# Designs tried in a protein design run: designed miniproteins, single chains, continued (5). Part 3

Each design is a single chain, and the fold is of that chain. pLDDT is the mean over its residues in the fold that is shown.

## One batch from the design tools (miniprotein)

Design m16073
Fold by ESMFold2-Fast:
Structure m16073 (fold): chain A 106 residues (1-106)
Amino acid sequence: LTPEEARKLAIEYAKKAIESAQHALDALRQGNREEARKHLIEASKNLKKAAGYASFVSPEAAEEFRKASQHIGRALAALDEGNYEEAIRHVQQAIEEAKKALEILE
């Protein structure tokens, strides 16, 4: 795995994670618990892959993806408690952290 390949993969998985997180945000706003959970799980998986690949090229970007992943975990916990407003806040924080990581990698 070259640094260039790792950067490309980190960016690709980060973009997939942001898209999944935005779908989760839409589902939360519609009150669709099952769709929200599904998209949050996909966002979490893609953020962990992005963090893993980013760790080869930018520890700073990897840390931001790790923070984003933690916020998705908190969103899932809030969703399980029925706290949609808190879940929405955590998803928004995750999207912002993932975007910061993308700016570092670009």
Scores: mean pLDDT 91

Design m16074
Fold by ESMFold2-Fast:
Structure m16074 (fold): chain A 52 residues (1-52)
Amino acid sequence: IEQTIAENEKGVKELRKYLEENPDLDPIIKGFLELTIGSSEYLIERLKKRLE
């Protein structure tokens, strides 16, 4: 569980960095990536609650 949380947190950081490096992304693609980040953060929160 801890490893899964760390892996997802890394993924979220990478996606945010990608968005920052590509500010002119297609609005649909940008929205999809932002949704993906949100869903990953949701999963991280759920896993953290189970761990603690």
Scores: mean pLDDT 75

Design m16075
Fold by ESMFold2-Fast:
Structure m16075 (fold): chain A 57 residues (1-57)
Amino acid sequence: MREKALETALEAAEIALKNGYDDEHARRVVRMALKAHGVELSDEEIDRIVEEAKKRV
């Protein structure tokens, strides 16, 4: 489900950032999580997820 894919991607980005990885690693983790759920998002939408994760760490 799209909602579950977005939640998983957001959590993965939060974990990466909390562990000291940079934005590029967080973006890669988001792409991988979305791909696993068959969700297609633009680089701009992926960037928005990473920015949301930054607000939570």
Scores: mean pLDDT 80

Design m16076
Fold by ESMFold2-Fast:
Structure m16076 (fold): chain A 84 residues (1-84)
Amino acid sequence: MSDEQKLARAAALVETVESRREEIYKALAEVVGEERAREVVEKLEALAAEIRAALAAGDAAAAEAAARRVLELLRELGEEAEAL
């Protein structure tokens, strides 16, 4: 995968997270509760900002690393929900 492709994928992920922020919060609040949903949305916003900074700098490695953290956070939430 090229650096250009990594940056493009990270940009698409940020756009998806930002455009669906309200839907994500509502869905999470129903499953893991409002307090945990708020914590997760705050972490997602921080990671989205980190991805945007990496995109602005052209840092494909930083963008990919931040995108992987977003996906890992979502995986952890899925596991947490199954444990309830």
Scores: mean pLDDT 78

Design m16077
Fold by ESMFold2-Fast:
Structure m16077 (fold): chain A 64 residues (1-64)
Amino acid sequence: MTKEELDERIRKILKEGEKIKDPQTVARILGLILRAVASLYLEGNTEEAKRDLDAAEKLIKEAS
């Protein structure tokens, strides 16, 4: 998976996350995105970024 694909996933998660009204779930999603961004842009670790984005997507699915 490329950095560009992971960046697109982050944008998609942020857009879907704006529909979630539970503050604790939103905070967890934002924390996972922040960690994914750090792994991707500061460390170049696409695998760690992917895992955090997978977790964020799961939280969105569970909240919908």
Scores: mean pLDDT 79

Design m16078
Fold by ESMFold2-Fast:
Structure m16078 (fold): chain A 92 residues (1-92)
Amino acid sequence: SMDEKIKELLEKAREAAEAGDKDTALKYLAEAMILEVEKLGKELGLEEAGRVLQEEIRWRLEKRLAGQPSSDILREFEERTREAAERIEEAL
């Protein structure tokens, strides 16, 4: 089930965090969040809003893993968050 997949990803995130591997921990945490958003979006009939939230999480993770400076990521994240909020409002 999707709940079991989320649980497994959270366990992997915890193990990576305990090992001091923050990047791997963040990756597994982000994957778990993406699955939770997909599940909730389908259950609520808000698939488009769920897709927008998934794209937001994935984009931020990709920028961080690419080594982009945190200040640049935060600035772009603020702009993208505004756009995502507008798209979510339109989907509701």
Scores: mean pLDDT 72

Design m16079
Fold by ESMFold2-Fast:
Structure m16079 (fold): chain A 68 residues (1-68)
Amino acid sequence: SVEEEIEKILEEIRKILEEAGVPEEKINQIIDSLRKLAEELIADGDEEAALRFLRYELREIKRAAEKK
């Protein structure tokens, strides 16, 4: 389901941030914000936009981690 894919992407983001040494409280704030934005896109009727948004964020976070 879209909800399962969202949680999978958020868990991948969490792992990258944990490996990068980001504090747990900040990780939880980031994940919560991303989940809320994805839920807003789903509420607007565009599940694919929600997944595209989260996949974009995952790629950007991966890029930032790889540059250090």
Scores: mean pLDDT 84

Design m16080
Fold by ESMFold2-Fast:
Structure m16080 (fold): chain A 57 residues (1-57)
Amino acid sequence: REETRQRILEAAKELMSKGNPTLAEIAKAAGVSRATVYSHFASKSDLLLAAMEEALK
């Protein structure tokens, strides 16, 4: 459960450092489907916000 969410956040953080990633690119980098990403985050904006919040901890 937590493992999949963390993989998505790690992929988002890495890709954000290189530019403006699509949700499909983040899903591919995390090794999951787009549907799996949407099961953890309501939108791309929510995912990016969560990744930024985690970086502040």
Scores: mean pLDDT 78

Design m16081
Fold by ESMFold2-Fast:
Structure m16081 (fold): chain A 62 residues (1-62)
Amino acid sequence: DIDATLAQLQAVGETVRRAEELVRQGKYDEAIKLLEEELAKSTDPLGRMALQSALDKAKTLK
């Protein structure tokens, strides 16, 4: 379902932006939790890859 995929990609984009803002504030644990929660409910492979990339960056910076 393409509409579901587009909605998921939008949610992924928002989550990544929020996580990046949390990382800038030094809230690494909050950023990691947010990304992990979105990964758990994400079914699109491209969305999951974007979330995993952001998660890896947040974990590296903490």
Scores: mean pLDDT 78

Design m16082
Fold by ESMFold2-Fast:
Structure m16082 (fold): chain A 71 residues (1-71)
Amino acid sequence: MNKLSALGYLHGAMGALEQGDVKTALELLELAKSVAPPEAQEKIDKAMEALRQGDVKEALKYIEEAIKLLE
């Protein structure tokens, strides 16, 4: 159950970034982090840090790594 909720939020964050909506992506990443296991939380934290620095490409890399950990 926790994995499925985290996956939903992570895919939502990717969709927000495709629209250029960094604020919504950060909100969805916080939600993903709250339900994700610790291993995925580390990747989500790195994605959020990248977004705060304006690095959307690096953030997407970490989001994809978090998704793979939950798959």
Scores: mean pLDDT 84

Design m16083
Fold by ESMFold2-Fast:
Structure m16083 (fold): chain A 74 residues (1-74)
Amino acid sequence: AEAADVALQDEMNRIALDPSLTPEEKRARLYELAARHGYRLVAEREVTLDGQKKLHLEFEDAAGRRLSVNITLK
């Protein structure tokens, strides 16, 4: 459902933006959360957004639905 997908995206964004977590901890938690909801990592790349280095992660489920999140690296 759209509401459930929004809630999952919000939780992923919360983890990605958590200042108490390292980039490695964020990546591990995001992978675990996504896997719990039937999503797998399908793409991982470094990007620069607003002058900051970020790790861009894309996840996909069995139905082809995608979620993306950015982890700040630098």
Scores: mean pLDDT 79

Design m16084
Fold by ESMFold2-Fast:
Structure m16084 (fold): chain A 89 residues (1-89)
Amino acid sequence: SELRERLLELLEEIRKTKDLEEAKELGLEAVRLAEELLLEQGRDPKEVQFRADIVRSMLAMSRSPELVAKIVEDYLIEEGVLSKEELEE
């Protein structure tokens, strides 16, 4: 899907940036697109929002672009949006 392809592009952009504020902005966009994908899959909207809000809080408290990338990657894998294998390709 176009949303899934954009998520992979955003994750690569997050991995490449060295600017913390840019990483956070890209991370927030990735969380937003992941929410859209999870809702399309029929996930409970309240559960999707609750989990996304936790990730947004973690992103807000992040002190490095590398930590932002890890938070987003872990979220996408845990929610089943992307597999670990897809991130290694």
Scores: mean pLDDT 84

Design m16085
Fold by ESMFold2-Fast:
Structure m16085 (fold): chain A 71 residues (1-71)
Amino acid sequence: MYTLFGGEVSETKKKIEEMLVSLGAGKADGIVDEKAREAILKFEKENNLPVDGVLDGETALALYNEYLKKN
């Protein structure tokens, strides 16, 4: 069910959720996958990225840059 990089993905999801909360897009309240995915889709759409809800390197970098602009 989980892959060998599952631990890496879990840590990344938590950090992404924290960044999304900082941007006002979600909360670290246990609805991680659904709210995080919706926030990622919205972010991708607003930044003209491929709207696939997948946090790849390009989407993650763009999200991190927006997080830095806020902070």
Scores: mean pLDDT 59

Design m16086
Fold by ESMFold2-Fast:
Structure m16086 (fold): chain A 97 residues (1-97)
Amino acid sequence: KKELIERAIEHAQRAIKYLEDFLKGKGEESLKEASRHFREAYVLAKQVPELKEAQELFEKAIKYTNEAIQNPDKGKEYAKKALEYAREALSLLQEKL
């Protein structure tokens, strides 16, 4: 359990940094990297029953990151929503460590 949570935290932190990079003016590649790392965090969280809330928050973070990719005109709005959900998920993971 601890190793899965630690790996999920690492992926969540990387995804958050990529979303922050996008919001600071880096390109679409940062959103794609964020989405990839959120999917890894989601898969890891899904393996730990106590992380059900974090799993749901990562699912929302993935959804809004993908919306940012699909809708460039609203990219920053969707990236900010993804970031909010991702930060909540990270907090829950850290509480379970």
Scores: mean pLDDT 88

Design m16087
Fold by ESMFold2-Fast:
Structure m16087 (fold): chain A 76 residues (1-76)
Amino acid sequence: SVEELVEEFRKRRQIMEKAYDELFAEDPELKERYKNKSVLEILADLIRESRTDPRAREALVRFVKLYIELKKKEEE
């Protein structure tokens, strides 16, 4: 069960990485803001910053949409 959870986490992380790559390709300023952070650190920062920063809120919404789209492609 632990091994299955680790594998599921790895797969989800890969989809998140693809979603962030696509998001950052369209927004160089956003890429610079998060350039030294892991996918989970970026997500945590976007959630926190979305409360006060409209740009972070917009980025979070775009990330969620990209994640859903990429997840569908991985599921056929």
Scores: mean pLDDT 79

Design m16088
Fold by ESMFold2-Fast:
Structure m16088 (fold): chain A 70 residues (1-70)
Amino acid sequence: SAEARAAAERFRAAAEGGIARALQSPDAVGRLTQLERDAEQGARFMADDPVLREALLAAAERARAARAAL
């Protein structure tokens, strides 16, 4: 639905903001690790919402990649 796509888009924007803030933290590794874990946990609870589940898994992958680039 349009509502599901809008929610996923808002979530993607929020996740990017979270990653950017984590990178500014002195504990960037710890914060990015927690963000990855939270996103993966959220994806498990969104089994019946594939659009939001895919967005959460993408956020976890983005956090992992950002941490690996440090």
Scores: mean pLDDT 82

Design m16090
Fold by ESMFold2-Fast:
Structure m16090 (fold): chain A 72 residues (1-72)
Amino acid sequence: MTIPEEELHEEVAVALARMAAAIARTAVEKGKMSAREAAEFLRRMADLLESKGHERAAELLRREAEELERRG
């Protein structure tokens, strides 16, 4: 059983996006970043990932950015 390289790349991108979102959320909770700064960081990461074809990871980061701003 072989995972297609493209699918593996997307799964890795999604995992990295989830980690970035968790780190950003924790930084806001610890007072190390404002919700706005964290959201801007996640949107920049989303734009970069989308430019590389990682649309699922980018969508996840944009949703997390919206949620952070909604709670802040």
Scores: mean pLDDT 78

Design m16091
Fold by ESMFold2-Fast:
Structure m16091 (fold): chain A 58 residues (1-58)
Amino acid sequence: SEAKKRLEEAEEIREAMLLATEVDPALGTEVARMLANPEERPKAEELIEEVKRKLEEE
């Protein structure tokens, strides 16, 4: 179950990161860097949410 939870969370974050890269490569790179740092992960998640909201209109 722990592995499944981590995989599901990682997949959702990865998809959002890829979407951010489609909008701006620099943004995608920043999100990836922040995700690698546990202290910055909440910040990355907020950034991902903003990107998702922007792309939902497409």
Scores: mean pLDDT 71

Design m16092
Fold by ESMFold2-Fast:
Structure m16092 (fold): chain A 55 residues (1-55)
Amino acid sequence: MHPAMEAMIEGARAFKAGDYDTAIAHFERALALAPGSELARESLALAREKKQEAE
């Protein structure tokens, strides 16, 4: 299984649960493994925005 895809799945799971800190960590991992991933970049940005909104 591709590590970046695995990180995206874990990030999406945390995001859905409202755990934005965990989601950010996983999406950062996914982006580090696949720097060209538009999905990872967008997901990371959304998770960061949701964390700021929740605070």
Scores: mean pLDDT 81

Design m16093
Fold by ESMFold2-Fast:
Structure m16093 (fold): chain A 88 residues (1-88)
Amino acid sequence: SELLEELKKKLEELQKETGEKLEEALKAGDEEKAKEIELEALEEALKLIEETIEKLKKEEKTKEKEEALKGLEEAKKTLEKEKEELEK
């Protein structure tokens, strides 16, 4: 679906930008900045996934969309757990 392709592109761009920022912070030995960058990336990824879930829920119910929704909900739970562990 176009929504899943758009989400994939946005997540790939976010991962690239996050990776570049993390590399810079880690080379500088700034562990606090590295954590901040990871948290901001997780929050943005969660927002993108949540927006895609809401858009898919508004579309006609098909088996393919139900499987996509299940995958996105599982991805959301994984990222929420990662965020909770990073915030400790």
Scores: mean pLDDT 83

Design m16094
Fold by ESMFold2-Fast:
Structure m16094 (fold): chain A 95 residues (1-95)
Amino acid sequence: MELARRAEELGRRAEELAREGRGREAARLAAEAGALAARAAAAGAPRELAGRAAEAAIRGGVAAARAAEDAEEAARAAAGAAAGAGAAAEAGSKV
């Protein structure tokens, strides 16, 4: 549960950094948020909390990719965040 909330916080922070034009830093935070969301789901966090964390990580990653100076580096970080978020959703879900 703590991991899911931390992931949501980092995803939101990534969006803020992206709006400030700090795309590379935003991409790194979004990737970390995705990894934490995956770990939260694996640790048995409620699906709703893990899902919200995954959504925040994806939004942060998308914002970071659009704001980054290096579009390729940002895209790789955003893809990592999305993959981690997807893994979290699948691991914690009854989908």
Scores: mean pLDDT 72

Design m16095
Fold by ESMFold2-Fast:
Structure m16095 (fold): chain A 89 residues (1-89)
Amino acid sequence: MLPQPSPEALELHARANELIREAYRAYEQGDDEKALKLFEEAFRLLKKAGEQDPILEGLLLMEIGVLKVAAESTGSEVFKKMYEIGKEI
């Protein structure tokens, strides 16, 4: 039986999603360096949440998969670096 995510794990996941939204905003503004730093912090938090809960681990793996597809379809160096950060965490 899979337990529900803890409040602490959900808080980490929520904070990471906020950072991801900020990172995409920075990317749209052309601030690639800021975008990458925000994505790196977000993935660190997502990893911590996933270590506490298998459902959140599954969501992290899905997000990494989406970044791989985005990098391959757009040729964007930023999305490629985001994917590399995600797979190494």
Scores: mean pLDDT 80

Design m16096
Fold by ESMFold2-Fast:
Structure m16096 (fold): chain A 96 residues (1-96)
Amino acid sequence: EEEKRREERLKLYQTIVNIEKDVIDALKLISDAIYKLAMERAKTPEELKQVQEEYERIKKTIDEVEKNLPQRIRDLLRKLGFSDEEIEEIEAELKK
């Protein structure tokens, strides 16, 4: 029935959002681990500054990807034939 179709659509959207969030969280953990190793390897103040600057750049990139996730998901749905109205209804239903 139509109700089941709506529930399946909401579940698929929620699954996509959850997977994207898990990927972002994994990237943050990997970046933190790499930063720790690089900091321990640094022998001079100049090397330390380079590691810190690179880590801040990586963090900004991850933050930008995280902030753009809703737009990326909307763009993918739109390319798959979802209307803007359908996307808004899904987003409103999930209260994200």
Scores: mean pLDDT 76

Design m16097
Fold by ESMFold2-Fast:
Structure m16097 (fold): chain A 66 residues (1-66)
Amino acid sequence: KAALQAQLAAIQAEIDALNLQISAETDPAQRAALQAQLAALGKKGDEIKKQLYPEETFFEFEPVKF
C-alpha cells in the first residue's frame, strides 16, 4: 500500500511540473505533447487510487454541489 501511495505522490508531482512547463511553453506542438503526458499521468493516478482505496468509495457520501 505504501508503494502505491508513493507512486500517487510522484504522479501528482509530475502533473504539477508539467503544468508549469505548459505555462512556460510557447511552441504549440510541444505544449500539445505536454498536455498529452498530463492526461496520461492523470489516468495512471486514477488507477492507482482505485487500487489503494478500493473500499473508500464514499458510496454513502456524495460531494455537495456548489
Scores: mean pLDDT 72

Design m16098
Fold by ESMFold2-Fast:
Structure m16098 (fold): chain A 58 residues (1-58)
Amino acid sequence: MEAAVRTARHELERAGREHGLPELGREYAEKVAAALAAGDVETANAIAREFMELLRRA
């Protein structure tokens, strides 16, 4: 779980930077990491999906 949290945080921050939205990437990385750390995989997936939709429009 710890490695998965680290990987998810890194990938979301990176995606945010690549789309010119580094602040949004950090915000969503924190939200996903918090959900994963709490064991709430369903919420983490929903948050990640929301972020990917935002990036698609940017």
Scores: mean pLDDT 78

Design m16099
Fold by ESMFold2-Fast:
Structure m16099 (fold): chain A 79 residues (1-79)
Amino acid sequence: MITPEDVREVMRELGIEVEDEERAIELLLEALARGSLTLEEARELAEELGVPESAVLEIDLRLTTKEGIELLKEAVERV
């Protein structure tokens, strides 16, 4: 499961600054909990957070890839 710390770490790695970091993390977590972002959802989040659309898409890609890798590792260890 994607955590607030995972979102914060990726934002830090990408150099993304927002006025309300806690709100940004909450909105990103809620959106990502529903699955990978659509292009429309990414635009809406980018406008809400005041960041480029590319930044939101990069966050989604990095967090979704990390979760997928962790799930694959868990599945292999159970076999």
Scores: mean pLDDT 72

Design m16100
Fold by ESMFold2-Fast:
Structure m16100 (fold): chain A 65 residues (1-65)
Amino acid sequence: SEREKIDESFLKRLEQTDPELAEYAKKLIEEAKKTGNYSKAVAELIGRVLHRIGEELEPWLRERA
């Protein structure tokens, strides 16, 4: 119950910044609920976020350096 509230809060914030990533996160969370493997879901989500940020930040940093 409390974990689900945290997941929903996180997804709402994520949807405001990156709706595609929020949909991906929803799928990972649902799979984690079914398998009980939250650690794997979290690691996969973090990897996706870091990859996305890296791609967006590199041109941004070059432009502002």
Scores: mean pLDDT 68

Design m16101
Fold by ESMFold2-Fast:
Structure m16101 (fold): chain A 61 residues (1-61)
Amino acid sequence: DVAEALFEAFVAARAAGEREHHVEAPDWETAARFLDLLAARREEILTPEDVITVSAARPPP
């Protein structure tokens, strides 16, 4: 699952000390799923210093 792979990469980058993240998804469906995964764990993994930008390479269907 591409969205889960993006989420794992984000978690790993954050664990390495990164606080500014740009997540590029191949399409809006994948971007939406990534955001759902992020929302489900937001209080556990995010701090006020985290900045996340999500973009989709393909337009919505």
Scores: mean pLDDT 72

Design m16102
Fold by ESMFold2-Fast:
Structure m16102 (fold): chain A 85 residues (1-85)
Amino acid sequence: SMEEARRLAEEAIRLAEEARRLALETMRHTDDLEKINRAIGIALRAIGLQFDAELAAKRGDVEEARRVLREARELLREARELLAE
């Protein structure tokens, strides 16, 4: 349903925004160029996932919204692990 797709997409957007926030935090607190490059990669992927989530919501595409949510969860895990290094 459109409502289910929107709900899943909104959750994905929240997780992607948190991943981007953690990536920016990592960039502020490290001089390690490899770590900075990995954080930039996370931030760019988060922007892409937010776009995909909004598109899935507009289309009522529940399967795509679920895919984006899974990817957002993995991205947030990666962002947390990078910040903890």
Scores: mean pLDDT 90

Design m16103
Fold by ESMFold2-Fast:
Structure m16103 (fold): chain A 65 residues (1-65)
Amino acid sequence: SAADARKSGEAALAAAKAGDAVAAGVGSWQTRESGGDPEKAREGVAAARAGDAEKAGELALQSGE
C-alpha cells in the first residue's frame, strides 16, 4: 500500500542517517515491494551496494512518496 511504501522509505532514510547502507538498501527494496516507485527503489538499492547510505536513504524516501 502507499502507506506501507512511505513507512519503508522513511525507515530506510533513518537507517541511512545512522550510517547503515545495508539497512537503507533493504528499506529501498521493501519500499518497492510495498508499491513504491520501482525505478527509484532500484537506484536506492544500487546506491546502498556502492556504500552510499545517504543517497540510498534519499532514493528510498522518494520511492515511497
Scores: mean pLDDT 81

Design m16104
Fold by ESMFold2-Fast:
Structure m16104 (fold): chain A 83 residues (1-83)
Amino acid sequence: GKEEEIKEIEEKIKELEKKIKEYEEKIKELEEEIEELKKTVKTREEAIELVGKEVELVGLKTEIELLKEKIEKLKKKLEELKK
């Protein structure tokens, strides 16, 4: 009973940590693209693309925060189950 639930929670934590790493890598790529666009933006269309990427960056950072909160809650549940 409890051993199965512990394993499921540990596996879920690993999945969420993997997603955070993937999102952090995507954030780095977006930050580089944003910095490059800021140096070269000259048209309205390029300015719209820049804003779109900045919005996506904020979204990814927010998703990472939510994933970290989920991991914290799962870790607390895991500690209670191991008692």
Scores: mean pLDDT 85

Design m16105
Fold by ESMFold2-Fast:
Structure m16105 (fold): chain A 83 residues (1-83)
Amino acid sequence: MELVEKLKHPDPEVQVEAVIELGRIGKEAVEALKEALTHPDVEVQVAAAYALGKIGDEAKEALEKALTHPDPRVQEAAKEALE
C-alpha cells in the first residue's frame, strides 16, 4: 500500500493527505492508521484518529489506544469517534 510510504514523506501536507485517503479505504487501512497515531506530527495523529472514527467498529481497538495518547487533541478525537 503506497499510502503507508507517504506517511514517511517529509512534507506534512502529503502525510495528512495520505491519512485522509486511508480513512476512505476503510477496514483495510486500520493497521496503517494505527501507525499514523504514533507519528511525531500532531496534525497527522489527529487526522488518523478521525479517520479511524469514520471506519467505526473495525477501528475500535485502535481508537481505545488513542484515548491514552499524550496529546489532548488526539484523545478528544478518539472520544468523539467512540460515542
Scores: mean pLDDT 75

Design m16106
Fold by ESMFold2-Fast:
Structure m16106 (fold): chain A 82 residues (1-82)
Amino acid sequence: SEFDPEALDEQVLITIGDMILAMAKYAAKHLSPEEAIKVLKESIEILNRLKEQARERGYENAVKHFEDGIKELEKLLKELEK
């Protein structure tokens, strides 16, 4: 099978997004509400930028993955903001 660098690039983007998502979830659980809110807002912004990059490249799986991650973080942010 031929090596597909675009498929590798999509998987790398997904992995980066997963690391950001995991960090944000950790912050929501272990940091003060004020610090957690800051990390969640910053993480949502980063994931939105990654989603746009994935969309521009036609990485449909990455786009869906980032959309799901953003929704999770937005839910956590809403819970922390009351």
Scores: mean pLDDT 84

Design m16107
Fold by ESMFold2-Fast:
Structure m16107 (fold): chain A 48 residues (1-48)
Amino acid sequence: MEEQKRIEEERKRRAELDAKIASTPNVDKAGEIAREELERRLEERRKR
């Protein structure tokens, strides 16, 4: 099963995203970015 690989990839991806969110000075904008990524992840999981 490729789930292991996907989980590792997702973790790395999230670390990059966290850095991006942390560098965003606007709280509302950071929230939007976080929401979009969460939604994307949920959709990917729902697919598989």
Scores: mean pLDDT 71

Design m16108
Fold by ESMFold2-Fast:
Structure m16108 (fold): chain A 94 residues (1-94)
Amino acid sequence: MTELEKKAKELADKIVEEFQKAYKTMSREEALNLLREKVKELFEKMTPEERTIFLGYLAEKLVEWGNKNNDFDFVREALRLIHEIYKEEVKKRK
């Protein structure tokens, strides 16, 4: 694992832990909006390569968490959120 991949995994783990705590106290929509805003803040400090690696690992962690909790609606909405963020990043490169 490269230092870049290790950093991306550590950041994704922290974001997922913060999200899990938030999700227990707020609606799914509010929790996903919080996740979106936190990802935007982190992206301001990342290169395009770091953003892509981070999104990939974040998606894996969110899917794992949703599957473990049998919350397939959450998995669907989380993947939609990741896709929208990735689509915005691709637009910025064109």
Scores: mean pLDDT 77

Design m16109
Fold by ESMFold2-Fast:
Structure m16109 (fold): chain A 71 residues (1-71)
Amino acid sequence: MPSEEEQKEILDTAKDVLLHAKKQGASDETALSAVEQVVRGMARDKGYSEKEIEELVKKVTEELEKLLKKL
């Protein structure tokens, strides 16, 4: 399982990707898709298992959907 610190680092990076995409005029759907790709890439680079990647993507996506409601 990824550590809490690693999960926070990936979440913070994902937030940056989301905000950058929205600033460039991307739709919520396109921005979330970009986030998913970046999170999967980061997790694979860190050597996480497929299950850990899926759990992390779900957790990050849920947090960013909450952020999108504030934008």
Scores: mean pLDDT 79

Design m16110
Fold by ESMFold2-Fast:
Structure m16110 (fold): chain A 61 residues (1-61)
Amino acid sequence: MSELERLVEKELPNLPEDYQKEVRALMDRYRALVEAGAPQDERNAVAIRIANVIEKAKDEL
């Protein structure tokens, strides 16, 4: 929950614009799932995808 938000806040400004847009879209989806009371597995899948996008972006820098 707050660890994911801290990761995004820390890393997002350092990513290329295309990756920033993708991460923001995934964060919007993650928040929508949390608000809708979606199962933890669904929320975790989006969180893992966000982390993977950030790692890929960092590897390309």
Scores: mean pLDDT 80

